# Ledger of designs, part 13: designed miniproteins, single chains, continued (4)

Each design is a single chain, and the fold is of that chain. pLDDT is the mean over its residues in the fold that is shown.

## One batch from the design tools (miniprotein)

Design m12418
Fold by ESMFold2-Fast:
Structure m12418 (fold): chain A 87 residues (1-87)
Amino acid sequence: MEQQLRQALSLLQQARNSLLSGDIDQAISYIQQAIDLLRQSGSKDPWVQQAIDYLEKALESAQSGDIKEALEYTNSAITLLQKAIES
């Protein structure tokens, strides 16, 4: 469980860096990988479920070219996953 959450967190940090550098296709790939990993974890943690919801919104925003919104949702998901790891 924790290993999958930490791997997802690493992917999201890479996604954030890609969004900031303008590599939107790479950012989308990292966000998709993080969503898949979190869903495969089967976690019932409300922090993880909220993070998945925010990542779906980040993915939609990135695909539509709203990079600011994609960053905001990605940052929110990172914060939620950090809380899940702490608990």
Scores: mean pLDDT 86

Design m12419
Fold by ESMFold2-Fast:
Structure m12419 (fold): chain A 117 residues (1-117)
Amino acid sequence: NEQDILEEIEKLKKEANDYLTEYLTTDNLTEEQRFNYFSKALNAYSELLNYVKNNLNKLSSNTKQQIKTYLEELKENLEIAKEKIPSIFDNENLRQKAEKQINTLIKQINDVLEKLS
């Protein structure tokens, strides 16, 4: 039912947000450790997007609008995070991987937003 879908969405959001918080706030990480949290956060958001996409036909119009608002805000936050990547990663290989992964996620968000319209 829709309630079970919403509970799973909140669980997936929490998992992604917890990894993103570690990426943004944890001191004394190596760049490899920081990249690991970043990658886990983006993979968790990707899982959230796939879960939403697979359950679109089970969602009310009001729920779709709430998810749309959340994904628009998430996209804005990811664009800000993308701009900060060069200042976070001195390692060129990690910087390139981070930029590629975040661009892939932003594209996935755009694809889901189109389906929510």
Scores: mean pLDDT 90

Design m12420
Fold by ESMFold2-Fast:
Structure m12420 (fold): chain A 77 residues (1-77)
Amino acid sequence: SHMEGEEMGKRGIEVGKKALELAKEAASQSPPDPKLVLQAGVDAGIAMISAGVAKLLGNDELAEEALKIAREASETL
C-alpha cells in the first residue's frame, strides 16, 4: 500500500510539473495557444487524481506535494 502510494505520488508530481510548465508557457503567450491551455488543464487534473489516490494509499506527503503543484498549474492558467 505505502509503496503504491509512493509511486502514485511521484507520478502526480511529474504530471503536475509538466502541467505547470505548459501553463507557464501558455500564460507567456499572447494569445495563449488553446492546445497548451487544454493540455495543462488535463495534466493538472490527472495530477490531482494521482494525489488523491496516493493519499488513499497512505502517502500524504507526496500527495500534498502533487496537489500543491497541480493547484499552482491551475492558478497559472
Scores: mean pLDDT 86

Design m12421
Fold by ESMFold2-Fast:
Structure m12421 (fold): chain A 72 residues (1-72)
Amino acid sequence: SMVETQRLMAEAYELAAEAVRDPALAEEALARSPIARKTTQSALEAVKTTGDAAAVAEALEENARRGRELAA
């Protein structure tokens, strides 16, 4: 369902944001699910491209918040 999809997306964004802020969490995020792996890989590539982990994490956290609101 659309609501379940939004929850899964929000959880993936939350895991990716945590991995960006703390690289020690990256292996767990990459192993959690296919969607979490894809989202975390994209986020880590964005950090390499921009050099700004805080900005990448903030964008992911905002996407997660919006996804949670849509799932409510």
Scores: mean pLDDT 84

Design m12422
Fold by ESMFold2-Fast:
Structure m12422 (fold): chain A 63 residues (1-63)
Amino acid sequence: SSEDLERIRKLRAQNPHMSLSEILKKMGIDKSPLEVLREMLLDTATPAQQKAIEARWEEIKKR
């Protein structure tokens, strides 16, 4: 959710020594770091950027 993404951003700013995986663990989020990065990119993206992001993730999923 948008609220979870804002909390991730705040926790990363407050804990620069922690990896994204460690922050997700601290929040109790079972999603992969790659999926969370995709959600973060989509949260701030324009419709054109969203299509580009989704196309990129489709390529990643095929591998």
Scores: mean pLDDT 74

Design m12423
Fold by ESMFold2-Fast:
Structure m12423 (fold): chain A 112 residues (1-112)
Amino acid sequence: MEEEVREQLDALRAAAEASGNDFLKKAIDELKRYLDEHPLEDGDVIGIAAKVTADGKGEILKTERLRGVSPEEAADRLLEEYDADFVAVFKVENGKIEVYLRHRAAEAALAA
Protein backbone atom coordinates (compact mmCIF):
# COMPACT_ATOMS: atom_id res chain seq x y z
CA MET A 1 0.00 0.00 0.00
CA GLU A 2 2.58 2.65 1.02
CA GLU A 3 4.76 1.83 -2.02
CA GLU A 4 1.74 2.08 -4.37
CA VAL A 5 0.65 5.38 -2.77
CA ARG A 6 4.19 6.81 -3.14
CA GLU A 7 4.15 5.94 -6.86
CA GLN A 8 0.78 7.70 -7.20
CA LEU A 9 2.19 10.76 -5.38
CA ASP A 10 5.17 10.85 -7.78
CA ALA A 11 2.78 10.80 -10.76
CA LEU A 12 0.57 13.53 -9.21
CA ARG A 13 3.63 15.69 -8.50
CA ALA A 14 4.84 15.36 -12.11
CA ALA A 15 1.34 16.30 -13.37
CA ALA A 16 1.22 19.29 -10.97
CA GLU A 17 4.63 20.50 -12.21
CA ALA A 18 3.62 20.09 -15.88
CA SER A 19 0.37 22.05 -15.30
CA GLY A 20 2.04 24.78 -13.19
CA ASN A 21 0.10 23.90 -10.04
CA ASP A 22 2.79 25.00 -7.56
CA PHE A 23 0.49 24.64 -4.52
CA LEU A 24 -0.33 20.99 -5.26
CA LYS A 25 3.36 20.29 -5.91
CA LYS A 26 4.28 21.86 -2.53
CA ALA A 27 1.52 19.93 -0.74
CA ILE A 28 2.74 16.62 -2.23
CA ASP A 29 6.35 17.39 -1.23
CA GLU A 30 5.16 18.13 2.33
CA LEU A 31 3.05 14.94 2.44
CA LYS A 32 6.09 12.87 1.38
CA ARG A 33 8.14 14.41 4.22
CA TYR A 34 5.33 13.73 6.69
CA LEU A 35 5.05 10.07 5.59
CA ASP A 36 8.79 9.49 6.23
CA GLU A 37 8.06 9.84 9.99
CA HIS A 38 4.38 8.78 10.05
CA PRO A 39 3.60 5.48 8.28
CA LEU A 40 0.50 5.60 6.09
CA GLU A 41 -2.54 3.39 6.87
CA ASP A 42 -5.70 2.65 4.88
CA GLY A 43 -8.43 5.14 5.77
CA ASP A 44 -5.94 7.91 6.67
CA VAL A 45 -6.91 11.51 5.87
CA ILE A 46 -3.99 13.96 5.88
CA GLY A 47 -4.61 17.68 5.61
CA ILE A 48 -2.06 20.30 4.61
CA ALA A 49 -2.85 23.98 5.21
CA ALA A 50 -0.97 26.72 3.40
CA LYS A 51 -0.88 30.54 3.18
CA VAL A 52 -0.32 32.47 -0.06
CA THR A 53 2.88 34.53 0.16
CA ALA A 54 3.62 37.79 -1.69
CA ASP A 55 5.49 35.83 -4.41
CA GLY A 56 2.44 33.57 -4.95
CA LYS A 57 4.31 30.38 -4.00
CA GLY A 58 2.71 29.68 -0.63
CA GLU A 59 3.93 28.67 2.84
CA ILE A 60 2.99 25.46 4.70
CA LEU A 61 1.23 26.31 7.98
CA LYS A 62 0.30 22.82 9.23
CA THR A 63 0.24 19.11 8.34
CA GLU A 64 -2.37 17.14 10.32
CA ARG A 65 -3.56 13.52 10.34
CA LEU A 66 -7.33 13.26 10.70
CA ARG A 67 -9.67 10.25 11.02
CA GLY A 68 -13.43 9.85 10.87
CA VAL A 69 -14.00 12.97 8.74
CA SER A 70 -14.66 13.44 5.02
CA PRO A 71 -11.97 15.22 2.94
CA GLU A 72 -14.42 18.11 2.42
CA GLU A 73 -15.01 18.47 6.20
CA ALA A 74 -11.25 18.29 6.83
CA ALA A 75 -10.58 20.99 4.20
CA ASP A 76 -13.24 23.34 5.64
CA ARG A 77 -11.92 22.82 9.20
CA LEU A 78 -8.28 23.51 8.23
CA LEU A 79 -9.20 26.64 6.23
CA GLU A 80 -11.00 28.07 9.28
CA GLU A 81 -8.68 26.83 12.08
CA TYR A 82 -5.39 28.02 10.53
CA ASP A 83 -6.74 31.00 8.54
CA ALA A 84 -5.34 29.27 5.46
CA ASP A 85 -5.66 30.42 1.85
CA PHE A 86 -5.15 26.92 0.42
CA VAL A 87 -5.78 23.40 1.73
CA ALA A 88 -4.89 20.03 0.22
CA VAL A 89 -6.49 16.92 1.78
CA PHE A 90 -5.21 13.46 0.90
CA LYS A 91 -7.34 10.38 1.56
CA VAL A 92 -6.03 6.81 1.27
CA GLU A 93 -8.56 4.06 0.55
CA ASN A 94 -8.01 0.58 -0.95
CA GLY A 95 -4.44 1.42 -2.08
CA LYS A 96 -5.60 4.58 -3.88
CA ILE A 97 -4.91 8.20 -2.96
CA GLU A 98 -7.48 10.95 -3.56
CA VAL A 99 -6.62 14.66 -3.37
CA TYR A 100 -9.11 17.42 -2.54
CA LEU A 101 -8.11 21.05 -3.06
CA ARG A 102 -9.84 24.00 -1.41
CA HIS A 103 -9.08 27.72 -1.90
CA ARG A 104 -10.36 30.80 -0.12
CA ALA A 105 -11.14 32.51 -3.44
CA ALA A 106 -12.08 35.92 -1.95
CA GLU A 107 -8.76 36.25 -0.02
CA ALA A 108 -6.21 34.09 -1.84
CA ALA A 109 -4.28 34.47 -5.08
CA LEU A 110 -3.24 31.18 -6.70
CA ALA A 111 -0.52 32.88 -8.77
CA ALA A 112 1.72 35.95 -8.41
Scores: mean pLDDT 75

Design m12424
Fold by ESMFold2-Fast:
Structure m12424 (fold): chain A 92 residues (1-92)
Amino acid sequence: MRLSEAERRELAEKLGVSVAAVRRAEEEARRNPIPGVSLKSQVAYRLRREYRIPLSLKEYAELVGVELKDLVDIEIEDGVAALKAAVDKVLG
């Protein structure tokens, strides 16, 4: 799946980032899909991390028009992936 041009522009305007930044986040989300989570939620979450947006997950979900549960699910998956990568790096 892909975001529409309208969705890319809306995210760019709401977050004060370039459309190119949204497209980059979309490509990364498409390469690393999370089951049960929408592409829009995954792109929004990546932009929140990259730009260190100082909003709670709830406030951010309301701003970008995604489900809060999706952002929570991504946060959990991202934390687990980071822990696994750290363990793999130490163990070889």
Scores: mean pLDDT 79

Design m12425
Fold by ESMFold2-Fast:
Structure m12425 (fold): chain A 82 residues (1-82)
Amino acid sequence: SRLEAAIAAAEAAGDDELLALIRQAKAKIEAGDYDSAAQTLLQAAARAKAAGLDETALNLLKVAAELFPEEKVLKLSIERME
């Protein structure tokens, strides 16, 4: 999955803060807190992009878009990275 790929990439990069954000988002998804999960995924994507992990950032944005498929802001963020 995109989320598992993002976790693996964060571990490989040694970015503990990015890894913590992705794991926090995963826990929120499992709890059904999709609004909070999407916000955490956007924070993780911004950090990944700042670290030069562009594919990881894109994967995190796509996971957030899957939680809210009609969310225009997420679609625009994905389009700008592609």
Scores: mean pLDDT 78

Design m12426
Fold by ESMFold2-Fast:
Structure m12426 (fold): chain A 98 residues (1-98)
Amino acid sequence: MLEELKEKAPKDPIFGLILTLYELGEEKFAEKLYKAYKEGWSEEEVKELLEEAEKEIKDEGILGLIELAIALIKEVETENPVIQELLKAKKIIEEKKE
């Protein structure tokens, strides 16, 4: 994780933000956000992460960085609804080709 964050942070602002959280001592939240960005996440995982951050983090700036990272990851996931719709259409067409 940390080595990949350092390598990719100069080219990817989301990795840069996760690295910043890690360097601020928020390793637990940095690791959860890193996993979410690489592997995806459920709405339940997003809710749990926000609830944990609100309980554990007393610094408003650090909490704001976590909220920003969540928003940016969600934006990247939603920036391609057209490709997701095309992949769904392709799957339906492939299932009908017998």
Scores: mean pLDDT 71

Design m12427
Fold by ESMFold2-Fast:
Structure m12427 (fold): chain A 83 residues (1-83)
Amino acid sequence: SVEEAVQKLREILEEKGYPEEFIERAVEELRTLLSTTKTPQDELERLMELLLKRVEEAKSEIEVEIELGVFAIWVAVSRVFPE
């Protein structure tokens, strides 16, 4: 679910030792992206799993930001050009 994905993102970032201010910003960005999507539920869950896995593999704040940006593009494409 959306709430579980947001909570998992927070958990991953906390385990990696990122600053609280960064964690709050990243969580807010993901919540905003998820609130604007028209992506079908099954596809959205797949994209969220990919995002969480990539964030788990990220080694810096900038890499986390890049992954959120990529996720934003996927969500935007699904909204404008649905298959």
Scores: mean pLDDT 77

Design m12428
Fold by ESMFold2-Fast:
Structure m12428 (fold): chain A 61 residues (1-61)
Amino acid sequence: SMADEIARVEAERRRRIFAVAREVMDRNDGVLTAEALAELQARIAEIQAEHERRLAEIRAR
């Protein structure tokens, strides 16, 4: 169903956000500097924009 597809897309978005957060923290030895925070926010914003576009495409069917 569309609801199941949306739920999977949302679960994938959450997983990607956690993966990016872990990657940024690992590269910065667990220290959330201003630069690391800016990178994390930018990468999360890109993921959110891509998933919102995908959800819009699914809902437009």
Scores: mean pLDDT 84

Design m12429
Fold by ESMFold2-Fast:
Structure m12429 (fold): chain A 63 residues (1-63)
Amino acid sequence: MEEDERFIKLAKENKITPEEYIEWWRRERGLTDEELLALVERGIKRNNSPFLKEIYEELKKRL
């Protein structure tokens, strides 16, 4: 997913946090935490990004 690649780059530049990523998807796409968790799980399988893993752990705390 191109958006995930962009956010991974921003995270490496310390310009976005996992919480900001979650709120962006909630605000712009109207996704629930459960829907976003499923999307992030697929992203981790495709990219194996530490940033996506941090988002996954944060979402699990909210569920």
Scores: mean pLDDT 71

Design m12430
Fold by ESMFold2-Fast:
Structure m12430 (fold): chain A 63 residues (1-63)
Amino acid sequence: SEADRHIQAGMAAALAGDEETALEHFRRAVEIDPSLAPALKVVAQHLKDLGREELAEKIESLA
């Protein structure tokens, strides 16, 4: 789906260090499909495990 593409693009941007682009994609994904909120929590937990705790908290605030 379009929303799933935004999740993938957001994760790619986050891993590349482009936090602004990552947050924009994740926000757009939940605007299109609010049922993806649990998927954002999984993404946020993965980023916390990678040491990106502040970005993870911002992503969780979108869900």
Scores: mean pLDDT 83

Design m12431
Fold by ESMFold2-Fast:
Structure m12431 (fold): chain A 85 residues (1-85)
Amino acid sequence: FEELKKEIEKVIKEAEELAKKGNYEEAYDLLKKALENFKKLVEQSKLENPSTVVGPHTKEELEKMLKELKEGAEKAKKKLEEKKK
């Protein structure tokens, strides 16, 4: 999971750079993909052992990252739709 968290952070940074460049479509795609993969992994972890505390930091950080990713993706999507007008 630490590797995935690192990957997600990298994707978020790349998406932000893409958005600044005006490539909202690519930024949204990256964020959406990362969000999907991250969400799936978090869900699988919870489904397997919901009561098992595998490092409180991991659980809390995953939840925070997931929320940030979702917010970022939503923001990028909104800008993409406005640009598509």
Scores: mean pLDDT 64

Design m12432
Fold by ESMFold2-Fast:
Structure m12432 (fold): chain A 108 residues (1-108)
Amino acid sequence: MREEVRRLARERGLRTVLDVVDRMPEPALEIVLKALREGHDHLATGIALAGSEGIETLKKVLEAVLKGPQSAEELQLKSSPVVASALTMLQQTPEEVIREALEELKKS
């Protein structure tokens, strides 16, 4: 899984995903792999950044995005630059796709 994420990220020129791939937990890798295969580069980058800070951080980021722009902005002001960048990328992703990613994490 990790090596396939690294291969696809390199092929697509997603340097941010490559920089954090070794720090991503397995559940985040699975979501990023699916996003890369489906061409969702913003989703892949956002999940990779938040996932590199841990699964609980990734869940909080996805939940904040689903609650709406005010919740995402409040979390961004209190977050590291990595999490702030993840919030920016994920806010550009359709709500249905964010909801599916959060459901996959809750099963893990």
Scores: mean pLDDT 80

Design m12433
Fold by ESMFold2-Fast:
Structure m12433 (fold): chain A 74 residues (1-74)
Amino acid sequence: MKKFEAEILAALGDMYAALGKMFASKGKYEEALAEYQKAAALYQEALELYPSPELQARLDEAQANVAAVQAKIA
């Protein structure tokens, strides 16, 4: 069932997003970037399996965090 697979991918994405927030709070922006990129990729896969506004919002937040952290490194 594609919805169940999307829920698992989203849960993994949530874990990586949480790691990204933790690293960013410590000023570890390279590590934060890697974790947010993993989260965004998982949310994108979840959206392809099961499109939902909630998953789209998670992807948008992860992509915004990638951009914000990238700006700190540059």
Scores: mean pLDDT 87

Design m12434
Fold by ESMFold2-Fast:
Structure m12434 (fold): chain A 74 residues (1-74)
Amino acid sequence: SVEDALKELEKEILKQSEKDQARTLTALETLIARERELAAELAASPDPQKRAEAAHLRGVIDLLERMVARLKAA
């Protein structure tokens, strides 16, 4: 599942050095911004399947943002 994949990613990031963690967090924030743009494009689609995909993607982005916030606080 996406939640399981994100938990695994969080564990891998926590194993990294502070420098590598900072680089990974910057990459994740860039990814989140790009995925937000994709979700907006999908939400504007006339295809109901793509609009459903947008809703699901927004949920995944929210999980990613919470993970990034936790890692920054650690």
Scores: mean pLDDT 85

Design m12435
Fold by ESMFold2-Fast:
Structure m12435 (fold): chain A 68 residues (1-68)
Amino acid sequence: MDDLRRQVDRDSRRVRDRGDMQAGQRGLQRARQAGDQQSYGRMVTSMGVSAMQGNGDGSRRVIQQVQG
């Protein structure tokens, strides 16, 4: 469990630091598979902020990923 949390935290920082949306997607999948709602929500927030920095459709993609 701790290893997964560290990995998701690292991916979250990657998204914030470099806008790495692929790392964000991987973090979401890992948190979802583990049932870790806190890590999932944190990753969604990081991806949402990153998406809003560049393009109008980015936030819609994040919402669709969470809703699915």
Scores: mean pLDDT 68

Design m12436
Fold by ESMFold2-Fast:
Structure m12436 (fold): chain A 65 residues (1-65)
Amino acid sequence: GMAEVEAEVRRLYEAALEAARAGDTAAARQHIRQLQEIAKQHPELAPEIEALLEEVEREGVRGTI
């Protein structure tokens, strides 16, 4: 159901965030691609997923600076 999709989005977001903070670009990109795929399958969640992806990118940059 939708609740399981939302839980998966949260799981992938947390995983992408951790990978980005650790400098694991390959793992971060894999989780980001999975989030983008969910956004394509569930357009109603696309704006939320895009906001989460921007947050992941900002945290990765913050860790590098």
Scores: mean pLDDT 79

Design m12437
Fold by ESMFold2-Fast:
Structure m12437 (fold): chain A 97 residues (1-97)
Amino acid sequence: SEAEREKALAEARREFHEIVGDIRNKLRTALENKDVESAKKYLEEFRKKLAEHYGIEWTDDTTLEEFRAGLEAARGPVFADLVYHVLTAAEKLIEKL
């Protein structure tokens, strides 16, 4: 149902904020200031912190698709989809800076 989907999304967003909320805010500020180097740094810290929290192997060669699959296995599809969309949006914004 819509209510069950909304509940799952709310729970995913809460956990997301608990793990990476501070880094997400720093990334947002860097993007607003068009600070490419800081945005790239915080995006990397964001990815690494989530990987470390869920025991996902993260290297310079790890793709977003592989990371998403790891998150789905560890935390489920709703959380994995949320993270994938946030990371993809951030990368797209950095490309426009």
Scores: mean pLDDT 80

Design m12438
Fold by ESMFold2-Fast:
Structure m12438 (fold): chain A 74 residues (1-74)
Amino acid sequence: MITPEELREAGEEVVRLAEELGVAKDNVEELRRQFEEAIALLEKTKDQKLAELVLERIEQLKAKLQAELAKKKA
């Protein structure tokens, strides 16, 4: 079962990767806001399908940021 805490941790990891990659502060704040809104919605609805979709989006974004960071370090 996906918990709001797991989504928050995954979201914070994505935010850290974006900061490491040099994404503009305003864009990082927008990303953090989007994650907080998604987590708040999950806490209200208890919808595991929504949790799965949010986690999938977080994982996709994490993979993209990790790939970009790897390219910049190579």
Scores: mean pLDDT 78

Design m12439
Fold by ESMFold2-Fast:
Structure m12439 (fold): chain A 94 residues (1-94)
Amino acid sequence: SLAEMLAEYKRIAEEAEALGLEDREVLSPLETEYALRVLKLVGEKLLEEAKTNPSVTKEQLEHAIEALDELIATTPPEVAEELKKLKEELEKLL
């Protein structure tokens, strides 16, 4: 469900913040690949749910956008670009 996906996004963002992750110039190829795969999968499902499920609340969308902002701040440029695209699409649904 969207609620579960939003909760997972928020958990990931909070966990990254709690671990004190800083902006990095370069991540390992494995870390970047993993992040891209997870973000694309969850992002696609989140957008589909948000567009097709009228039960999705404005508050849930706002929480997802906040989580994406936190992830963008700690993410290398190529992954941050994917997060920005998802954020822009979610903002259109507010």
Scores: mean pLDDT 64

Design m12440
Fold by ESMFold2-Fast:
Structure m12440 (fold): chain A 97 residues (1-97)
Amino acid sequence: VEKYKDKIEAAKKALSEAAAKQGVMPKSPSDLYKVGLKIAEEVSKDPIVESASVGIGFEAGTPVLRILAQVKDTDIAVRLDIRAGEPADGEPRVISS
């Protein structure tokens, strides 16, 4: 909905900026998770973000850091997936519900 566009863009920007500060992701799942916690803490400081969560998944054997930021006063979240050993230069995705 058009009504939430500005909130979504603000949340995407906050998540992208927090992730970009960390640079290239570590390759180990343990270190990757620790970086994810730092990103989640940073993005949670933004008043547009209600909460942030961190997970580790695997895609074709490669660890993937998943960060989900819930947009305040909405049912919308933004998610950023960053592969181990790669820079955090991807665009966050909008997740509805």
Scores: mean pLDDT 81

Design m12441
Fold by ESMFold2-Fast:
Structure m12441 (fold): chain A 87 residues (1-87)
Amino acid sequence: NKEEQIYNRFKELLETLKVEDSDDILKEKIRAVAEALGKQWEEDAVDTLMQFIQENRSKVENALKKLLTLPKETITKADVEDVIKEL
């Protein structure tokens, strides 16, 4: 099914994330992962997540899994802050 194809693409993109990637590269990959699921980030949401990732790079995959499985198309700064509190 198309939903499974989108999820598989999401998993493939997640596997390309590296803790050693530069912040610019991580930001691009974060946007690409959301687009693969038909979701989008508010500008402030990505910036808030990137600030967290600078100190917590090992948590980037788990943060993305939690944020991008939310039942909404647009991920807001508030969504990022709520997920970060639980990581």
Scores: mean pLDDT 75

Design m12442
Fold by ESMFold2-Fast:
Structure m12442 (fold): chain A 63 residues (1-63)
Amino acid sequence: MDIPDEDFDRFAENLIKVAKEEGDEETLKKVEEYRKNKDFSGLVDILLTDAIDRALARREAEK
């Protein structure tokens, strides 16, 4: 499924911002690789994994 380059780049930039704020170098590398290959599904997988990890960490911290 084709996605406009501008939307793809904006999405990748948002992920880069979040990863930089968290100091997550592994996520930064993955975003750059997927951006280079125009792999939107890879970017979505990164976002979902990060969101799940954050939700789990927050629940554990609140216990």
Scores: mean pLDDT 71

Design m12443
Fold by ESMFold2-Fast:
Structure m12443 (fold): chain A 74 residues (1-74)
Amino acid sequence: GGLADGIAGALLGIGGDALVLFGGDPEEAKRVAEIGRELALRATGKGKPAGEVGIKAAERAIESAEKGEGTPPA
């Protein structure tokens, strides 16, 4: 765990969102985002800021997959 796990969780969440954006399978994208969310949660106690970012990214990816749309970068 630690900062690296939080970053990995965020990247998986973003990857899931990107899969939805590029017309990938929403169920697959949601699964990737859920894995990212779990990794971010495990990292929260050790790399708390990165873990929180990862959780939010993964949650947005899951929501995007469920709606069949991606979230553009801010």
Scores: mean pLDDT 60

Design m12444
Fold by ESMFold2-Fast:
Structure m12444 (fold): chain A 89 residues (1-89)
Amino acid sequence: MAKEITEQLIAEVDEAQKRGILSAEEAEEMKKLVEEAGKALEAGDEVKAKKYLGEALKIAARAAAKAGLMSEEEAEAVIAKIDETVASL
């Protein structure tokens, strides 16, 4: 499961970069975070995995706002919710 989830998320990051939603730098950073999350999941560390995924989702939210897919206010709300969720872990 962890490998399949990690490969799927990496494919989604690559597709977002291809669509111009993510820069090459943002895509590379997100893939590293997803790979670290996958390693944490394989080790049974769900808390660590959620923290890495939260950071990746924050990059995605900021990129989506820059691409015009959401407002800056919507991206800030998503980031705040991610930070609250990670802080509660």
Scores: mean pLDDT 80

Design m12445
Fold by ESMFold2-Fast:
Structure m12445 (fold): chain A 66 residues (1-66)
Amino acid sequence: MKEVEVEAEGEELGKKVLELIELAKKGEKLKATLYVDGNKTSESGMESAKKGLEEAGIEVEIIPYK
């Protein structure tokens, strides 16, 4: 399993989610840790990102910072 760490905020979170989903579609087994700016990313946004990644078969952890 490949572990990937990504820093993303606001609209960039959606872009990073799509990039990770494409890697999973290529057959990569991924565990993703997303560091997100909690001031720029809503809780609902973080939840939707997590669900999207989990539906693609990615283990995901979201760590809000500041």
Scores: mean pLDDT 75

Design m12446
Fold by ESMFold2-Fast:
Structure m12446 (fold): chain A 112 residues (1-112)
Amino acid sequence: SSLLEEIRRILEEAGMSQEAIDLVVNAVELYLKTKDVKKTLEYLYEQFKKTSVEDKDGIKAIYIALEAIKALYRGESDEKILELVRKLLEEELDMELLYKEIKAFLEVSLSK
């Protein structure tokens, strides 16, 4: 997929770890292949449970993946997804607060 290749390139150029890049690409690919939001969120929650609050790349990767999956679910174009990924990479984030917000979102979403 050209979308997956461009996401990987953007994250690599931003200096994200290989593990963080693979997390985002694998989550987006899983959604594109299955169209199953729940299955993709379950994958992200398993990755989240393995991510420490000190792993800024990992937390940011999960955040980017979640926002990309939401945009794909809304039917946004590949160009809009790539624009979103670039925007999120530039955000100044409270990583501890973001970790708590991701946890709450995944737990609430998967309880439905």
Scores: mean pLDDT 88

Design m12447
Fold by ESMFold2-Fast:
Structure m12447 (fold): chain A 89 residues (1-89)
Amino acid sequence: MEQLVEEAVQETNKMAILLAKEGNEEGVRAAFELSSLVRELGDKGHIEDVQAILERVKELLENFERGEISAEGATERMQALVREAYEAY
């Protein structure tokens, strides 16, 4: 349980670092917001929601690292994940 939350936070922070390197401040903010929401969802026992977010962040990271999505596109996807996490919250 704790390990799943920490993995989701780590993957989200990795996206924040990559978006920071591209100078995308909105993407960095979205990633930090998602990280906070993931911890709160974990604290509330919404483990299936944390797992779903982790899987989607991993997919987004893979696509971004492969150059299949722009920094702007990755930012939009992160903002969508924040909205979805808030709905689960």
Scores: mean pLDDT 84

Design m12448
Fold by ESMFold2-Fast:
Structure m12448 (fold): chain A 100 residues (1-100)
Amino acid sequence: SKQEQLRELLEEWGERVVEIVLEVTGDESVAEAIRNAIDWWLSTEEIPLDPEEAIRKLESLTKMVLGLASTRMSEEQFKKIAERVKEETERTKERIREIA
């Protein structure tokens, strides 16, 4: 279904973000904390059928993840993660629009 496709895109985005955190920090406990936050958010929030609403939720999820990350790593590590995560968010937004 369209809702399942949108959920899969958000789950894939989450996996990419966890990979980025692991690559930059080398810290599995920080990566697990980020994964748990993403999984909890995705389990709690309804994934909308409207692509533009899904994009807004992805932007909110991105903000939440970056906020959590900023408290758990060095400023240098956070800067690298923020750049790569924002790029991944933009790629995922385009993929969401393709489902429309």
Scores: mean pLDDT 84

Design m12449
Fold by ESMFold2-Fast:
Structure m12449 (fold): chain A 80 residues (1-80)
Amino acid sequence: MEEKIKELAEKVSKASGVSFEEAYKVVKGMADFLIQTSSVMSDAQKEDFVRRELIDLGVEEETAKELAKELVKAVKEYLA
């Protein structure tokens, strides 16, 4: 999980222009939230949450959508 968070943080940093450190904090925070809410949110709701957070960070809409799917998938695989 940690390595996947780092990989996603690097992609977010490149897509948004924020530092890797800031991107890592945001991605880890979202992952922790998704783990805690896994039983109460649908996959679509989780992807929507992550997409909105990434857009607010400065990621372009289509890239945010793809990165949101990657994070939700990584959390699902971690919890399996």
Scores: mean pLDDT 84

Design m12450
Fold by ESMFold2-Fast:
Structure m12450 (fold): chain A 76 residues (1-76)
Amino acid sequence: SEAENLALALRTQSRIAEELGYHEAARLLREASDAVAAGDYETAIAHLREAKRAAADDPRLVAGVERLIARVEELR
């Protein structure tokens, strides 16, 4: 399903954030993945907006999170 694919994409982005040293963004991306898997898209978007702020110094990571926010919005 799209929700399962999105939860996986969020976990992948979390791993990338962790490897780049954005530990708070990585945590928030994992929490967003769990929220998507639970069907809680409101909580997922809130966590993703916080993750975007936590990774603000990395434009590629910010762009990745913005695409993930758009995908969660489509499931609402």
Scores: mean pLDDT 90

Design m12451
Fold by ESMFold2-Fast:
Structure m12451 (fold): chain A 54 residues (1-54)
Amino acid sequence: HHMEERLNKAREEYQKFVDELIAKEREKAKKLGVPFDESRLRALAEGRIILPPK
């Protein structure tokens, strides 16, 4: 698992990107008029929540 270490380091940087992703998604959801759960996005990044299939 040579990628494992990269994943660990990327996680810290990923949290930064998630913050920007959330801002983008919020704007998009607001424009569409749909509800958006910020905490869900963050949980996905941590791998705590399972993404729904469809």
Scores: mean pLDDT 67

Design m12452
Fold by ESMFold2-Fast:
Structure m12452 (fold): chain A 104 residues (1-104)
Amino acid sequence: FDLSSITSAEEAVELADEYIDKAVEARMAGDDEKAVEYFEKALDVLEFGAERFPESELVREEVKSFAALLTNLITELSPDHPVRPRLEELLRRAEELVRRLDAV
């Protein structure tokens, strides 16, 4: 995992999308722990992209899409699912990031 390779907003969104795809694949395979790890990496990429490219609508829209995806996933999970607290924390971070980007 190397954020130093990200030199554009487009690269940040593409890398985040790759991790989101890996997270979805892991979840479909029944590996919810690995799925959450990939979602955490996707958010780390988006937070880096937002800090480096704060005026980017591409990054802003991707964070909004990611927050929506996490909301839907959490809604589908059992209230006592082991990874639910980690997904809820990721959603909280994503929603905070959306609020910061909307203020720019």
Scores: mean pLDDT 85

